# Ledger of designs, part 82: designed miniproteins, single chains, continued (3)

Each design is a single chain, and the fold is of that chain. pLDDT is the mean over its residues in the fold that is shown.

## One batch from the design tools (miniprotein)

Design m10719
Fold by ESMFold2-Fast:
Structure m10719 (fold): chain A 59 residues (1-59)
Amino acid sequence: DLYLEALRDYTAKTPDELSIKKGERLRYLENVAPGWVLAEAADGRTGRVPGKYVRPVVV
């Protein structure tokens, strides 16, 4: 699986968005729109986040 790390806090503004905290690890699901990715948090919440607020984790 591909993982993402949150570079900044983001608060969801709509039900389809995901709130994230800086340093949070997310599972990458897919690209959904220009500048947006669909991700899953460790607690099972899913939603779109701005792509510029996350980076791929390469291990």
Scores: mean pLDDT 82

Design m10720
Fold by ESMFold2-Fast:
Structure m10720 (fold): chain A 67 residues (1-67)
Amino acid sequence: MIEANNLLMEAQKAFKKGDYEKAIELVEKAIEVDPNNPYAYRLLAEIYKKMGDEEKAKEYQEKADSL
């Protein structure tokens, strides 16, 4: 609960700094704690979109929309 939220907050901070690798790692840890949190998948989609990986961005957006 709190751990997943803290991981997502730290992931968002890393994303804002342009540290995409760390942001992805933190979101993946949050998904391990709470796999039904659509916010985690939306954040992954935004990170991959910023990195230019439109295929992964679309996959994670669809995953978020399915939850």
Scores: mean pLDDT 81

Design m10721
Fold by ESMFold2-Fast:
Structure m10721 (fold): chain A 119 residues (1-119)
Amino acid sequence: MELNKELLEAARKGDIEKVQELILQGADVNARDEDGRTALHLAAESDGPNAVEIVKLLIKAGADVNARDADGRTALHHAARSKNPNRDEIIALLKEAGANPDAVDADGRTVEEIRAETR
């Protein structure tokens, strides 16, 4: 499904106008790529522009903030690994939207442990 693939790519690249357009066209905001990642996972880890605003848009559009990818990682885990200077703001937004801060990935890593490792 092209719309879902384009949504995942737009979220990764920080293309907020394209993300909004694809959601309005009926793209599934919770669609997964081959690694089980949703647009929210890709936006949260993105080093691209507009990551904060794209995360807000996806949450508003009904993204599952606790969705786990194939590695058991949530959007919080992806945000903690991000080189984005706004990563702490993204983490705060995800927690405000109901993300579980105590979730562990497939390696048994918490969000705080990943933050320590990615400095």
Scores: mean pLDDT 82

Design m10722
Fold by ESMFold2-Fast:
Structure m10722 (fold): chain A 58 residues (1-58)
Amino acid sequence: MRLARAVRDFHDESGDYLSFKKGELLEVLEDLGPDFWLVRSLATGETGLVPSRYLEEL
């Protein structure tokens, strides 16, 4: 399983992206390019796009 940790909080009000908290563990499902990853939250099971620069791959 490819894991990443959030290095900061991210809150998206539009619903287009997954919101997360600093320290949250996310499974990287797909690398969609330089700016965004498709991830699954291990805490909630929700999937969504996130800015990859806010994540540290483990």
Scores: mean pLDDT 80

Design m10723
Fold by ESMFold2-Fast:
Structure m10723 (fold): chain A 152 residues (1-152)
Amino acid sequence: MEEAEKLLAEGDKAEAAGNLLEATQHYTQAGQKYFELKEYEKAIEAYEKALKVAPEELQAIILRNLAEAYFKLKKYEEAIEYYKKALELSSDDPEEQARLLRNIGEAYFKLKKYEEAIEYYKKAIELAPDNKYLQEEAEKNIKKAEEAIKKE
């Protein structure tokens, strides 16, 4: 039995026993293993099982992982919806909010919605003014979006 399939079966057993936190952990680990294997559809199924049983404090991380799996499938509109849901639950973590806003901006850029991409990259910079890496990546992506607009 592959490690990811074993983790799903352990999650299903924990859920059936009413151990919802343990079920959330096993389903999230299964989703991460499928994501590492590039089996993004199975990663989504595992993260959706995790999200169904997850306590509120774990939902933001699972929603981000769902959005990343949808992004890898090039389902950028679904990825934006899940990143926005994760952002709503991350109100106490400005660094995580800035990462989510950058990822929303990247998904809009992939949709060729360059004006929306620039708006989200600017919001990411504003929330993490000390994060030089996030600033440099967001500014570089703003310049690419501005250059793409000028070529249309």
Scores: mean pLDDT 92

Design m10724
Fold by ESMFold2-Fast:
Structure m10724 (fold): chain A 117 residues (1-117)
Amino acid sequence: GPPPLTAEDVRKAIAAGVDVNAQGVAGYTLLHFAAAEGASAETIRTLLEAGADVNAQDNDGNTALHLAARNGHAEVVRTLLEAGADPNAKDNDGKTALDLARENGHDEVAALIEEHL
């Protein structure tokens, strides 16, 4: 897949006037891409400090938390939960980030989400 989005990439985009909450193909924001790809905690925090909506949903109802949990990105999950991500948000199939972590065998991520319920 593509390399993870860096904090420097985010800073350059914001300096160039990019809308951090712009939704592209499938309703993805920069935060969705960063979470799905397992970007660093610094990248996630840089997006959130720039005004990224932590609870933005793509066309399938997925938040960044859903995508990070599905892919087992524990550090991203922790950073999003600390920033106020809603662990009870449901995708269009009625699934939470916890459901996706469990279905994909990501026990560390599941335990981390359960601490925030």
Scores: mean pLDDT 90

Design m10725
Fold by ESMFold2-Fast:
Structure m10725 (fold): chain A 71 residues (1-71)
Amino acid sequence: TAELSARLLERARAGDLAGVEALLAQGADVNAVDAEGRTALQLVAREHGPEAAAGFAKILTAAGADLTIQP
């Protein structure tokens, strides 16, 4: 489970929506944070911008993402 969450954050950083969806389906923690306290959604917004983040937000919020987590 911890390994799935780490992969989720890596896929989010890469902008890989399909990879993020697959890992969430496997039970990855959508609210997992990286070493700097950033969630998957925050990583997408930072690396790929707000339009990419909007696409990810639908998948992540459906999986229970906490949008109040600050980096």
Scores: mean pLDDT 76

Design m10726
Fold by ESMFold2-Fast:
Structure m10726 (fold): chain A 58 residues (1-58)
Amino acid sequence: MSAFDALPERERRALVLRAREGLSQAEIAERLGVSPATVSRYLRRAGAALAAAPSPPP
């Protein structure tokens, strides 16, 4: 996933926490020391970057 290299460190970390740990938005916010709204933005941006590849969710 070359898109991972283009993501800022915080966005990559949020994505890893979601993918690896299955954490909720609120838990990722607690782990990163940011607000849940900020995590939502991180995950949205990371998802948009990854959505360039064909792998739609069910």
Scores: mean pLDDT 71

Design m10727
Fold by ESMFold2-Fast:
Structure m10727 (fold): chain A 70 residues (1-70)
Amino acid sequence: DELKKELLEAAENGDFEKVKELLEKHPELLDAVNEEGLTPFHLALRNGHDEIAKYILEKAKELGIDIEKE
């Protein structure tokens, strides 16, 4: 799915505005994974985008989605 790839890339690259836009329209993308099984949350953390990671975590908490499971 193109939207999943776009969200994962935005989280990896630190594009906070795009992450917000995609998740506001498609909250189900919070549990999207790449080829390695990494969520947008993991990619944001791995690449040092703490603000994006915090946003994703709060959004997941509000929606009851578990994104921290390894």
Scores: mean pLDDT 78

Design m10728
Fold by ESMFold2-Fast:
Structure m10728 (fold): chain A 68 residues (1-68)
Amino acid sequence: MEEYERLFKLFDGDGDGTLDARELGLFLRSLGREPTDAEVEALIKKYDKDGDGTLDFEEFKALAEELL
């Protein structure tokens, strides 16, 4: 639970409170995955309920819970 907040903050390089496609790609690579840009975009679209092209913490947590 608390680990997701730490991971989110670690990969939120801009400190804007969201993860863009590049930051999400770095997170997935840290888990030993090598997603394509299209796969990262598809994950964002699946979990991005706001339609802004980024993942906030709750959206990221839902994605991370499915992967971990």
Scores: mean pLDDT 75

Design m10729
Fold by ESMFold2-Fast:
Formats: sequence, structure tokens, C-alpha cells
Structure m10729 (fold): chain A 125 residues (1-125)
Amino acid sequence: NAKDAFGRTPLHVAAREGDLARVRELLATPGVDVDAKDKFGALPLHLAVANLDLRNPENRAIVDALLAALADPVAALNHQDEFGETPLHLAGRLGSGERRDANVSYLLSHGADPSIVNKYGETAL
């Protein structure tokens, strides 16, 4: 779980890039830290939902694999980064339209709390 200059593990990078094969390989590695925080307090899950279109089934498989590997996936879905932003906040910032609606709907169906406020007093929705 070595971190780069931005505090990101290989799992952060694979999740952000949408590389399902690499995510699965990393999650099968003994001692992988699925809930590692980068320099902004973001989990690999934060980077996945901010960057991936969850209308794509391969991208959903990445998020499913990350959640399945976590001891407490609901806590991870509600984890606040340094800005107080949850994965749901990041999904909500994709703008209006089908990508935002797909990502938001997926996260809400998995226990994301829409009532959490970021450092600016903003909810995700």
C-alpha cells in the first residue's frame, strides 16, 4: 500500500482510471488497504464515483468490488474527505443528466446518506 507524492495507492489510481482488471488484481493482493486515504482524505471509492460513469456495467463492477472488500461499506460511502465531501457529494457534482442520476441512484441504493453536509454547509443533492 505504498503511496505516491499525492498520497494515492495503486488502488486509488486503478479506481480513478476505471481499470476493472487492475482493481480486481489489487484487491486480491494480501494486505491491500481498500480504505486508504490520499492527501485530501479521499478513499479509492471517492475517486471511482467522481470519475466513472456508473451506467457502464464494468464501472459498476469496480465500485461493487471496492464495497465488497470493505469491512464497513456504509461507513466508507459516508466517509468525508478533507472538504467534508462524501462519495455522494462527488457524484452530485457531475452536473445534471443521466450520468449524475445513475451515480447518485447507485450510491443511495447502497446506503449513502444524502443529509451529510460538507465544509460549506452543502448536502450532496
Scores: mean pLDDT 81

Design m10730
Fold by ESMFold2-Fast:
Structure m10730 (fold): chain A 65 residues (1-65)
Amino acid sequence: MTDEEIDAEFKKLSKNGDGTITLEDLKEYFEKQGLSEKAAEKFLALVDRDGSGTITREELRAAFR
């Protein structure tokens, strides 16, 4: 994925536009894609390397490098 594509996906996932993706944002997104809540939790754990409980734009970009 390009950085521009990642930025666009981040904006879709970040409901509040506060610069972070929460577990609840991920659960809603994954449910719309027909995936389980557990898939959202696993994705957060994989991408959230610092244990903040949220995904920043930079963490998402780093995950797709």
Scores: mean pLDDT 72

Design m10731
Fold by ESMFold2-Fast:
Structure m10731 (fold): chain A 70 residues (1-70)
Amino acid sequence: PTPSAKVNALLRALGLVDGPLRLGMQGADVVALQERLLQWGFDPGPVDGVFDQRTLNAVNALVEAFERGG
């Protein structure tokens, strides 16, 4: 599964990634995303640079929080 277009648009707007993310992706962009999720109080799992289901769940929680806040 791929994150929704809304999720990818939010991540790019926040400067966390420079391209679309996909489940199973690896790299420095994923590490940066996981560190930012932890900074904002979300649990992405281990900061290992792998975009797994736990990291995806944390990103979805972030998107929902932003949708509720404006």
Scores: mean pLDDT 72

Design m10732
Fold by ESMFold2-Fast:
Structure m10732 (fold): chain A 73 residues (1-73)
Amino acid sequence: GDVNAADSAGLTRLHWVAINSKGGDEAVVTGKVRELLAAGADPRIRNRLGLTPLELALRAGVEAVAAVLAEAL
């Protein structure tokens, strides 16, 4: 499917990884982000609240994921 497909809230796969990364293994969660970016995931897509995956990662406190997303911008 389209890696940039959004759900009813405007959340892409990158948004979902960002919000669900808290408490995960940093190597696993950053690996998922890098794989999505390599597959063509756009880190600039905003959800219905106007939040990017980077902004969600920062709000969730997942600094490693936020760093990878910031490098992709």
Scores: mean pLDDT 81

Design m10733
Fold by ESMFold2-Fast:
Structure m10733 (fold): chain A 78 residues (1-78)
Amino acid sequence: GLTEFKEAFSLFDKDGNGYITTKELGTVMRSLGQNPTEAELQDMIKVVDKDGDGQISFEEFGLLMKAMGYKLTDEQIM
């Protein structure tokens, strides 16, 4: 749920800046019961990290999780 989603994101947002790294995306998603393939992870990273900064925001992460079938409303990630 939303609590687990926020807790998982916060665990990897070590600096408290509202971002996780693209390297952590697969691990965070698996902690929430999703199991993306390496190809799916690479495609997701290309969509959200177009500038190559290696960072994913809370909103972007929520949209990716929702796309994978995780039960979140837009209100819960915005």
Scores: mean pLDDT 72

Design m10734
Fold by ESMFold2-Fast:
Structure m10734 (fold): chain A 93 residues (1-93)
Amino acid sequence: MLSEEQLKLLREIFGLFDKDGDGKISAEELKAALEALGLKPSDEEVEEIIKEVDTDGDGYIDFEEFIGLLILLGVNPLDEEELRALLDKLRAA
Protein backbone atom coordinates (compact mmCIF):
# COMPACT_ATOMS: atom_id res chain seq x y z
CA MET A 1 0.00 0.00 0.00
CA LEU A 2 1.43 3.38 -1.01
CA SER A 3 1.93 5.91 1.82
CA GLU A 4 1.33 9.66 1.31
CA GLU A 5 5.14 10.18 1.31
CA GLN A 6 5.68 7.44 -1.35
CA LEU A 7 2.90 8.94 -3.51
CA LYS A 8 4.40 12.46 -3.10
CA LEU A 9 7.87 11.20 -4.14
CA LEU A 10 6.41 9.28 -7.11
CA ARG A 11 4.52 12.42 -8.27
CA GLU A 12 7.69 14.57 -7.99
CA ILE A 13 9.76 12.00 -9.96
CA PHE A 14 6.97 11.68 -12.58
CA GLY A 15 7.00 15.49 -12.98
CA LEU A 16 10.76 15.41 -13.70
CA PHE A 17 10.14 12.85 -16.50
CA ASP A 18 7.01 14.73 -17.78
CA LYS A 19 8.78 17.96 -18.81
CA ASP A 20 5.74 19.52 -20.57
CA GLY A 21 3.33 18.69 -17.70
CA ASP A 22 0.72 16.95 -19.90
CA GLY A 23 0.38 13.95 -17.53
CA LYS A 24 2.03 11.59 -20.05
CA ILE A 25 5.69 10.70 -20.65
CA SER A 26 6.70 10.65 -24.33
CA ALA A 27 9.57 8.65 -25.86
CA GLU A 28 11.66 11.87 -26.08
CA GLU A 29 11.00 12.74 -22.41
CA LEU A 30 11.85 9.17 -21.32
CA LYS A 31 15.11 9.25 -23.32
CA ALA A 32 16.06 12.64 -21.80
CA ALA A 33 15.33 11.38 -18.25
CA LEU A 34 17.37 8.18 -18.79
CA GLU A 35 20.26 10.33 -20.10
CA ALA A 36 19.96 12.46 -16.92
CA LEU A 37 20.40 9.19 -14.97
CA GLY A 38 23.71 8.54 -16.82
CA LEU A 39 22.25 6.04 -19.30
CA LYS A 40 22.64 6.35 -23.09
CA PRO A 41 19.64 4.43 -24.47
CA SER A 42 19.20 3.99 -28.22
CA ASP A 43 15.86 4.97 -29.79
CA GLU A 44 15.13 1.21 -30.15
CA GLU A 45 15.80 0.62 -26.40
CA VAL A 46 13.42 3.51 -25.51
CA GLU A 47 10.73 1.99 -27.81
CA GLU A 48 11.17 -1.43 -26.13
CA ILE A 49 10.83 0.14 -22.64
CA ILE A 50 7.60 1.93 -23.67
CA LYS A 51 6.27 -1.28 -25.31
CA GLU A 52 6.93 -3.23 -22.06
CA VAL A 53 5.09 -0.76 -19.73
CA ASP A 54 2.50 0.85 -22.10
CA THR A 55 -0.55 -1.31 -21.38
CA ASP A 56 -3.02 0.89 -23.36
CA GLY A 57 -0.83 1.04 -26.53
CA ASP A 58 -0.99 4.84 -27.00
CA GLY A 59 2.83 5.24 -27.11
CA TYR A 60 2.91 7.28 -23.86
CA ILE A 61 3.50 6.37 -20.20
CA ASP A 62 0.84 7.53 -17.72
CA PHE A 63 1.25 7.60 -13.91
CA GLU A 64 0.14 3.95 -13.37
CA GLU A 65 2.42 2.72 -16.20
CA PHE A 66 5.23 4.87 -14.73
CA ILE A 67 5.17 2.73 -11.55
CA GLY A 68 5.80 -0.29 -13.83
CA LEU A 69 8.65 1.65 -15.50
CA LEU A 70 10.33 2.22 -12.11
CA ILE A 71 10.12 -1.53 -11.34
CA LEU A 72 11.62 -2.29 -14.80
CA LEU A 73 14.49 0.14 -14.02
CA GLY A 74 15.12 -1.73 -10.73
CA VAL A 75 13.54 0.94 -8.47
CA ASN A 76 11.14 -0.24 -5.75
CA PRO A 77 8.17 2.21 -5.64
CA LEU A 78 7.54 1.14 -2.00
CA ASP A 79 11.11 2.07 -0.93
CA GLU A 80 11.22 5.77 0.03
CA GLU A 81 15.06 5.74 0.18
CA GLU A 82 15.30 4.45 -3.45
CA LEU A 83 12.70 7.03 -4.55
CA ARG A 84 14.64 9.87 -2.83
CA ALA A 85 17.92 8.67 -4.40
CA LEU A 86 16.29 8.67 -7.88
CA LEU A 87 14.76 12.13 -7.28
CA ASP A 88 18.12 13.56 -6.13
CA LYS A 89 19.93 12.04 -9.16
CA LEU A 90 17.37 13.52 -11.60
CA ARG A 91 17.58 16.96 -9.91
CA ALA A 92 21.42 16.87 -10.00
CA ALA A 93 21.40 16.38 -13.78
Scores: mean pLDDT 77

Design m10735
Fold by ESMFold2-Fast:
Structure m10735 (fold): chain A 108 residues (1-108)
Amino acid sequence: NTGLTLLHLAALSGDLETVQYLIENGADINAQDKDGLTPLSLLRYVLNKDKALPVKEYLEKNGAKPIEPLNGEASEETLKIVDFINNTDSSVISKILKTLLENGADIN
């Protein structure tokens, strides 16, 4: 278990609509994965910067803070998920996230 929340995954996909939905419905904007990384911190791994920028601005406006490990990078397990999301159409990721929520996935 990576400790990644739905908000981490939505942020990585650049899906601003899902990010907004999750936060408005009680997602922890500063949730930490097992490496101590927040959704905002993971945005540095997003290859599509045009999608990452609106998500970054929204998160920062709503009180998100980056947790920077001084010498740390995301674990190999988390980086594999990042690679998958970077290589997958954001509409597919959005459908997966919405389906998980509809089937009772914990918002946090």
Scores: mean pLDDT 78

Design m10736
Fold by ESMFold2-Fast:
Structure m10736 (fold): chain A 59 residues (1-59)
Amino acid sequence: MEIAVALKDFSTSHPAFLSFKKGEKVEILKEVDEEWVYAKSLKTGKSGYVSKGDLEIIE
């Protein structure tokens, strides 16, 4: 299981993207391209696209 931590807060009303707060952990489900991953929030259980630049991989 690949886990990353959010480096900043991000809020969106768009359903394709994941909202998160700095320090929240996400599970990376799929790498989409060089810039984007599809991830699941471990706190909320919601999934969406996240910029790789907003995450630090820890596991």
Scores: mean pLDDT 82

Design m10737
Fold by ESMFold2-Fast:
Structure m10737 (fold): chain A 60 residues (1-60)
Amino acid sequence: GPAIYRALEDYEGKTPEDLSFKKGELLELLEEVSPQIWRVRSLTTGEEGLVPKSYVEQIS
């Protein structure tokens, strides 16, 4: 199944490619752009963007 992550804290994106999210939001991993930066989709909003891996934890 899809790799699902939970946001550990709020994140405010600084570029148009970044995804902003709130603590506890569920995110689906789409692409590992680098070891530190991932493309994810919010399961709450359906929006996609780049996030720092350190802000999320895997739950499934």
Scores: mean pLDDT 86

Design m10738
Fold by ESMFold2-Fast:
Structure m10738 (fold): chain A 53 residues (1-53)
Amino acid sequence: LTEEQIAEFKKAFSVFDKDGNGFISAAELQDMIRKFDKDGNGQISYAELIAVM
C-alpha cells in the first residue's frame, strides 16, 4: 500500500469510528461492511476493498 492509500483508508476508518474513540465497535464494523458490500451478499470483494483504498 502507498502512503496515499493508507491515508485514504485512515480517513474511511475515521468516518466509521462514530464514537471517535479510536476503536471500531462490532456494530460500527457491521455498518462498515454493509457500506463496502455493495452487492449486499454479506461479503466484501477484493475489488470493493481496493476501490476504497
Scores: mean pLDDT 58

Design m10739
Fold by ESMFold2-Fast:
Structure m10739 (fold): chain A 75 residues (1-75)
Amino acid sequence: MSEEELKLAEERFKRFDTDGDGTISKEELKAYLEKAGMKDRYEEWFKEADTDGDGTIDFEEFKAWLEKRIAPFKA
């Protein structure tokens, strides 16, 4: 992941993390995607990002998910 992608990931993560606890909940992700018109992607994205199955997405999981989903398209 590039320096620029890492900065965008941090900014996006902070936008989702409304509690400031360092994790993204199911409800936070679902609400964001619903407003963005991408609600159908919620279940897939959450399953891919929540690799430890604890019901939240930490920054490491979020970063790894972005790398797998987006990084292959960045030249």
Scores: mean pLDDT 68

Design m10740
Fold by ESMFold2-Fast:
Structure m10740 (fold): chain A 92 residues (1-92)
Amino acid sequence: ALHRAAGRGDVEEVKRLLAAGADVNAQDEDGFTPLHMAILSGEVEVAKILLENGADTSILVKPGASPLARAREAGDEELVARLEEAGWEPVV
């Protein structure tokens, strides 16, 4: 499933699965979406691709400030802005 590719940071596999019609908002047995897996793993580039492909942030468990701090540390201001716009708690 798309979840494993997102959690591993496999950008090419994520793009391939989305192009093949994979559900960007699919939930696993624990209710995690591919976007949630990418954020928890600190995979900023994958998270951006999922957001650009219509990932619904409203179904994410907000894991607190650590994923947002990770995105800021990576210098990805666009990912931070998108997560903020979706109602996630900003870090600084």
Scores: mean pLDDT 66

Design m10741
Fold by ESMFold2-Fast:
Structure m10741 (fold): chain A 60 residues (1-60)
Amino acid sequence: MPGLYRAIKDFEAPLPTMLSIKKGDILKVEREVNENFWLATSLKTGETGYVPKSYLEPIE
């Protein structure tokens, strides 16, 4: 679902279309891409890219 999410673990992007994140980073999820990935923007860097869903949790 679109909204603010927090990284629960580090992810090093293997492709330039993917977004590297560190545990604790806050991201704005823009939309769902498929069953495994969201398109998200890092609030820390302003970069947008694909992020694994399992690496993020919604901010309550």
Scores: mean pLDDT 82

Design m10742
Fold by ESMFold2-Fast:
Structure m10742 (fold): chain A 67 residues (1-67)
Amino acid sequence: GEELEQLARQLLDALRAGDMEKALEYAKKLVDLLSKTSPALGELSEEEREELAKRIVATVQARIDAA
C-alpha cells in the first residue's frame, strides 16, 4: 500500500531537484502500479499511459509552483 506513497514522494523529490527525467520515470512507475489495481487504467495503451504520466508530472509541478 505504501508503494504509491513512496513513488509519489520520489516524484516530488525529483521535481524539486529539477530532474525531469527521474520525475517522468517515477510517474510512469506510478501509472504502471495503478494500472494493476484499476481496470480503466489497465485498458490504456502504452502511448496513453505515457501521456498520463506526463500529465501527472505537469500537474504536480504546477502545484509546487503555486505553493
Scores: mean pLDDT 79

Design m10743
Fold by ESMFold2-Fast:
Structure m10743 (fold): chain A 70 residues (1-70)
Amino acid sequence: ATAAELLAAGAALIARAKANGGIVTIEDEEEIIAYAEAEGVDGKKVVEKLKALGGKATLEELEKIIEELK
């Protein structure tokens, strides 16, 4: 996957989260990984932190996790 493809996956994740009341869930694991990798972060660690939160987070909480792992 190119950086552009990873960013497109992130855009799709954001669109789905907006449709779901701003909530990101573990069902979007592949898109979460792609979004995190586009930000230069280990997507697997982002997923592990999301699982620790009960498998769901707001988009704001997801952004916080990514920033903490940079």
Scores: mean pLDDT 77

Design m10744
Fold by ESMFold2-Fast:
Structure m10744 (fold): chain A 60 residues (1-60)
Amino acid sequence: MRELQEKILKLLAENGPLSAKELAEKLGVSVGTVNRALKKLEEEGLVGHDKETKKYYNKV
């Protein structure tokens, strides 16, 4: 999980806002796996969620 969280943060920093599906496709994992990692990162304040576009972005 920690390694996946780090990869998500890096992808968001490098590519800008991405949906959970886009992150799953880039990382080669299920959307469910990405959603669990994103929820944890959002709870930690490291990732934000745009409610209009439904995309996630790096806050650090």
Scores: mean pLDDT 80

Design m10745
Fold by ESMFold2-Fast:
Structure m10745 (fold): chain A 65 residues (1-65)
Amino acid sequence: MLSPLEQRILELIKEKGAATAGELAKALGVSQATVSRHLRNLEKKGLVVRKKFGKTTYYAPNPLA
């Protein structure tokens, strides 16, 4: 099951369409390391997809989830 923080991360990504770990960390008041750990867990569960645009990595909702 998703933790409350993972649910908030997923909600923000859905609202923004795509977000970086840094943007999510700032919005949630947590460290970027904490957000990155939870984003990896969400990616492993198939709830978000990782997209690279130039030097920046974005996370977007999985359109099939």
Scores: mean pLDDT 81

Design m10746
Fold by ESMFold2-Fast:
Structure m10746 (fold): chain A 84 residues (1-84)
Amino acid sequence: SLEEEAKRYLDKAVQAYVDGDYETALENAQKAAELFEKVDPNSPLAESAYYLAGLAYRKLGDEEKANEWFKKAQEIRKKRLEQA
């Protein structure tokens, strides 16, 4: 499914981040975020994809982009918590 594909990209992003490959982490986190936007935009996995992209941008020295992606992750979390 598209959700399973999104999860695979997120897993690849996490592994790349742990390995210190921040460019690959960013590419896969962004792909995961795009796919989760289509299937389940407010899920914890969508939040994780946006947050990981932000972390990767920060490691690459792009604080402005990092903050944009962190804000999106925070919006997703807020929407989920407001419905708990």
Scores: mean pLDDT 88

Design m10747
Fold by ESMFold2-Fast:
Structure m10747 (fold): chain A 66 residues (1-66)
Amino acid sequence: MVEELFKKFDKDGDGVLDKAELKELLKSLGWNPSDDWVERLLKAADSDGDGVIDFEEFERLVRGFL
């Protein structure tokens, strides 16, 4: 489930994913993402510009880009 996947990579338990955690998650799905690609993906989902995405933004990302 998407929720379990998010929780697995939310290692800090703060309810958000940073760039490094998002990159690890994408690698677990069989992707080989570049840092630039992950950064563009994060910026597309991160409407607040704080460098992290919450679960709602992550769900939108999965439906739109993944």
Scores: mean pLDDT 72

Design m10748
Fold by ESMFold2-Fast:
Structure m10748 (fold): chain A 90 residues (1-90)
Amino acid sequence: MSPEQKAALYFTAAGILEAAASLEPDNPDVWLGAAENYLKSAKYDYEAGNKERAIENFQKAIEAASRAPPTDPRAQRLIEEAKKLIEEVK
């Protein structure tokens, strides 16, 4: 698959996981799954040359990860990685 196709696929997966997370708000794994898929989508958008879309999807990854408990090290890792990558693509 092309980077553009991979970005689209991971973005779709993230959206499905966000919808699932709204049904199970006490389950951080679903929100973290959404965040990881937005992060992957953003990385492929950047590889495809779509910097604006990459930044938007890194921001979506931060938003999704922020729905997990603030003490969750997985959420902290995802937020830190996405913030670092936003600075690199600016």
Scores: mean pLDDT 87

Design m10749
Fold by ESMFold2-Fast:
Structure m10749 (fold): chain A 63 residues (1-63)
Amino acid sequence: LVGSIARALRDFPRLTPYTLALKKGELVVIEKVIDDDWLKVRSLSTGETGYVSAGDLEIIGKL
């Protein structure tokens, strides 16, 4: 998982200062696995980092 590129499956808002807002189809790099439900990612479009739900991402490849 770490180092993989993933795509957002749906739009979701920034819920806390630590979560990342994403648009459906936005690409991210997985930086760290936190637990079964949460990943730390970096947006490829904005360069921002934050936590997102693992269930809201589709893994599409590696860097």
Scores: mean pLDDT 76

Design m10750
Fold by ESMFold2-Fast:
Structure m10750 (fold): chain A 81 residues (1-81)
Amino acid sequence: MIKLTEEQKKVLEEFGLPVDLGEKGGVTPLHYAAALGRKELVEKLIEAGADVNAKDQNGRTALDIAKENGHEEIKELLEKA
């Protein structure tokens, strides 16, 4: 289970998401943002210190999810982080 920083929780609140999102089902907020193509949320989570190498229950990083879903701009953001 990946624990969220206070900075990541603040970003979740700013985007109207549950502050415990990353504590449910082994999916971090960064995985969620990458899966949904939410570029601004991805950028803010990276700035808040999100672990870009965090793996979900299937061993996937947010970058893997962005690639699988064809979110090219998010893929580029995660590759630079």
Scores: mean pLDDT 73

Design m10751
Fold by ESMFold2-Fast:
Structure m10751 (fold): chain A 62 residues (1-62)
Amino acid sequence: DVTFDAEQFRQFAREVLGVELSDEEVELMIKLADIDGDGTISAAELRHVMRSLGMGQYLQDL
């Protein structure tokens, strides 16, 4: 699995998922998904956060 810091996740969301996220939204999602407190998010952690936020439809694309 790949891991993303805040900037990499914002770029990934924009370039790959086609979603424009604000810096505040990116930081919030990383804080919610970063269970290790290292400031990065893995694809597995992203899936977990998406499910928790009711965005389960996006799990099919990950």
Scores: mean pLDDT 64

Design m10752
Fold by ESMFold2-Fast:
Structure m10752 (fold): chain A 94 residues (1-94)
Amino acid sequence: SLGDQLLEAARNGDAERVRELLAQGADVNAADVMGWTPLHLAAYNGHLEVVRLLLEAGADVNARDIFGLTPLDLAQAAGHEEVVALLREAGAEE
């Protein structure tokens, strides 16, 4: 599905592929079996440009996975300080 392709592109930091898939109507809030959205995957992997694109496309900044973890929680756990700052600016809850 377009959603599965968006999850893969976000995991890999492929900003151009993210743009193409969103333009094709991919669900910005698609979720995998763990409840990880494209924003969770980009945040965990430190892909700052992909995080920015997903937020601009209306991604739910406070989406929770099956364990209740948000993209902010994952970025903090992974030590991606610039992503943490961007998510907080976008309205991520502490």
Scores: mean pLDDT 91

Design m10753
Fold by ESMFold2-Fast:
Structure m10753 (fold): chain A 73 residues (1-73)
Amino acid sequence: MEEELKKLFKEFDKDGDGVLEGDEIGAFLHAVREKYNLPLSELPRIYRLADKDGDGTIDWEEALEALKEVLSP
């Protein structure tokens, strides 16, 4: 799971700065949804969990923590 999520994160991290911004976040979350067969309604929840600072950026640590919360329990 974590290696696959990291691969997806890097794929959508077009700037290579270790964070996702704007359209990159949406594309990444849609890719995760397709891969793990999540309902579309989970995407806003994942975004809310990951974007703790409310600055519209998600780093790898935030993304992994939010996705573990949604995918594991």
Scores: mean pLDDT 75

Design m10754
Fold by ESMFold2-Fast:
Structure m10754 (fold): chain A 65 residues (1-65)
Amino acid sequence: MEVIGVARAIEDFEARSEEELSIKKGDILLILEEVDEEYWLARSLETGKTGLVPKKYLEILEKVE
């Protein structure tokens, strides 16, 4: 799967469903897809896990393509 960006968690977020990814403040994530206006599909570089993360908990560091 191609990476479209890199983001950092600005706050802790706990997954509320199996589709969501729990993250901690400061975690670096690869952005894989924009699912909708509110969520990214992302992969954690810390854990290797993939899931949905609300955009409001992430800051975009770099856009790859």
Scores: mean pLDDT 80

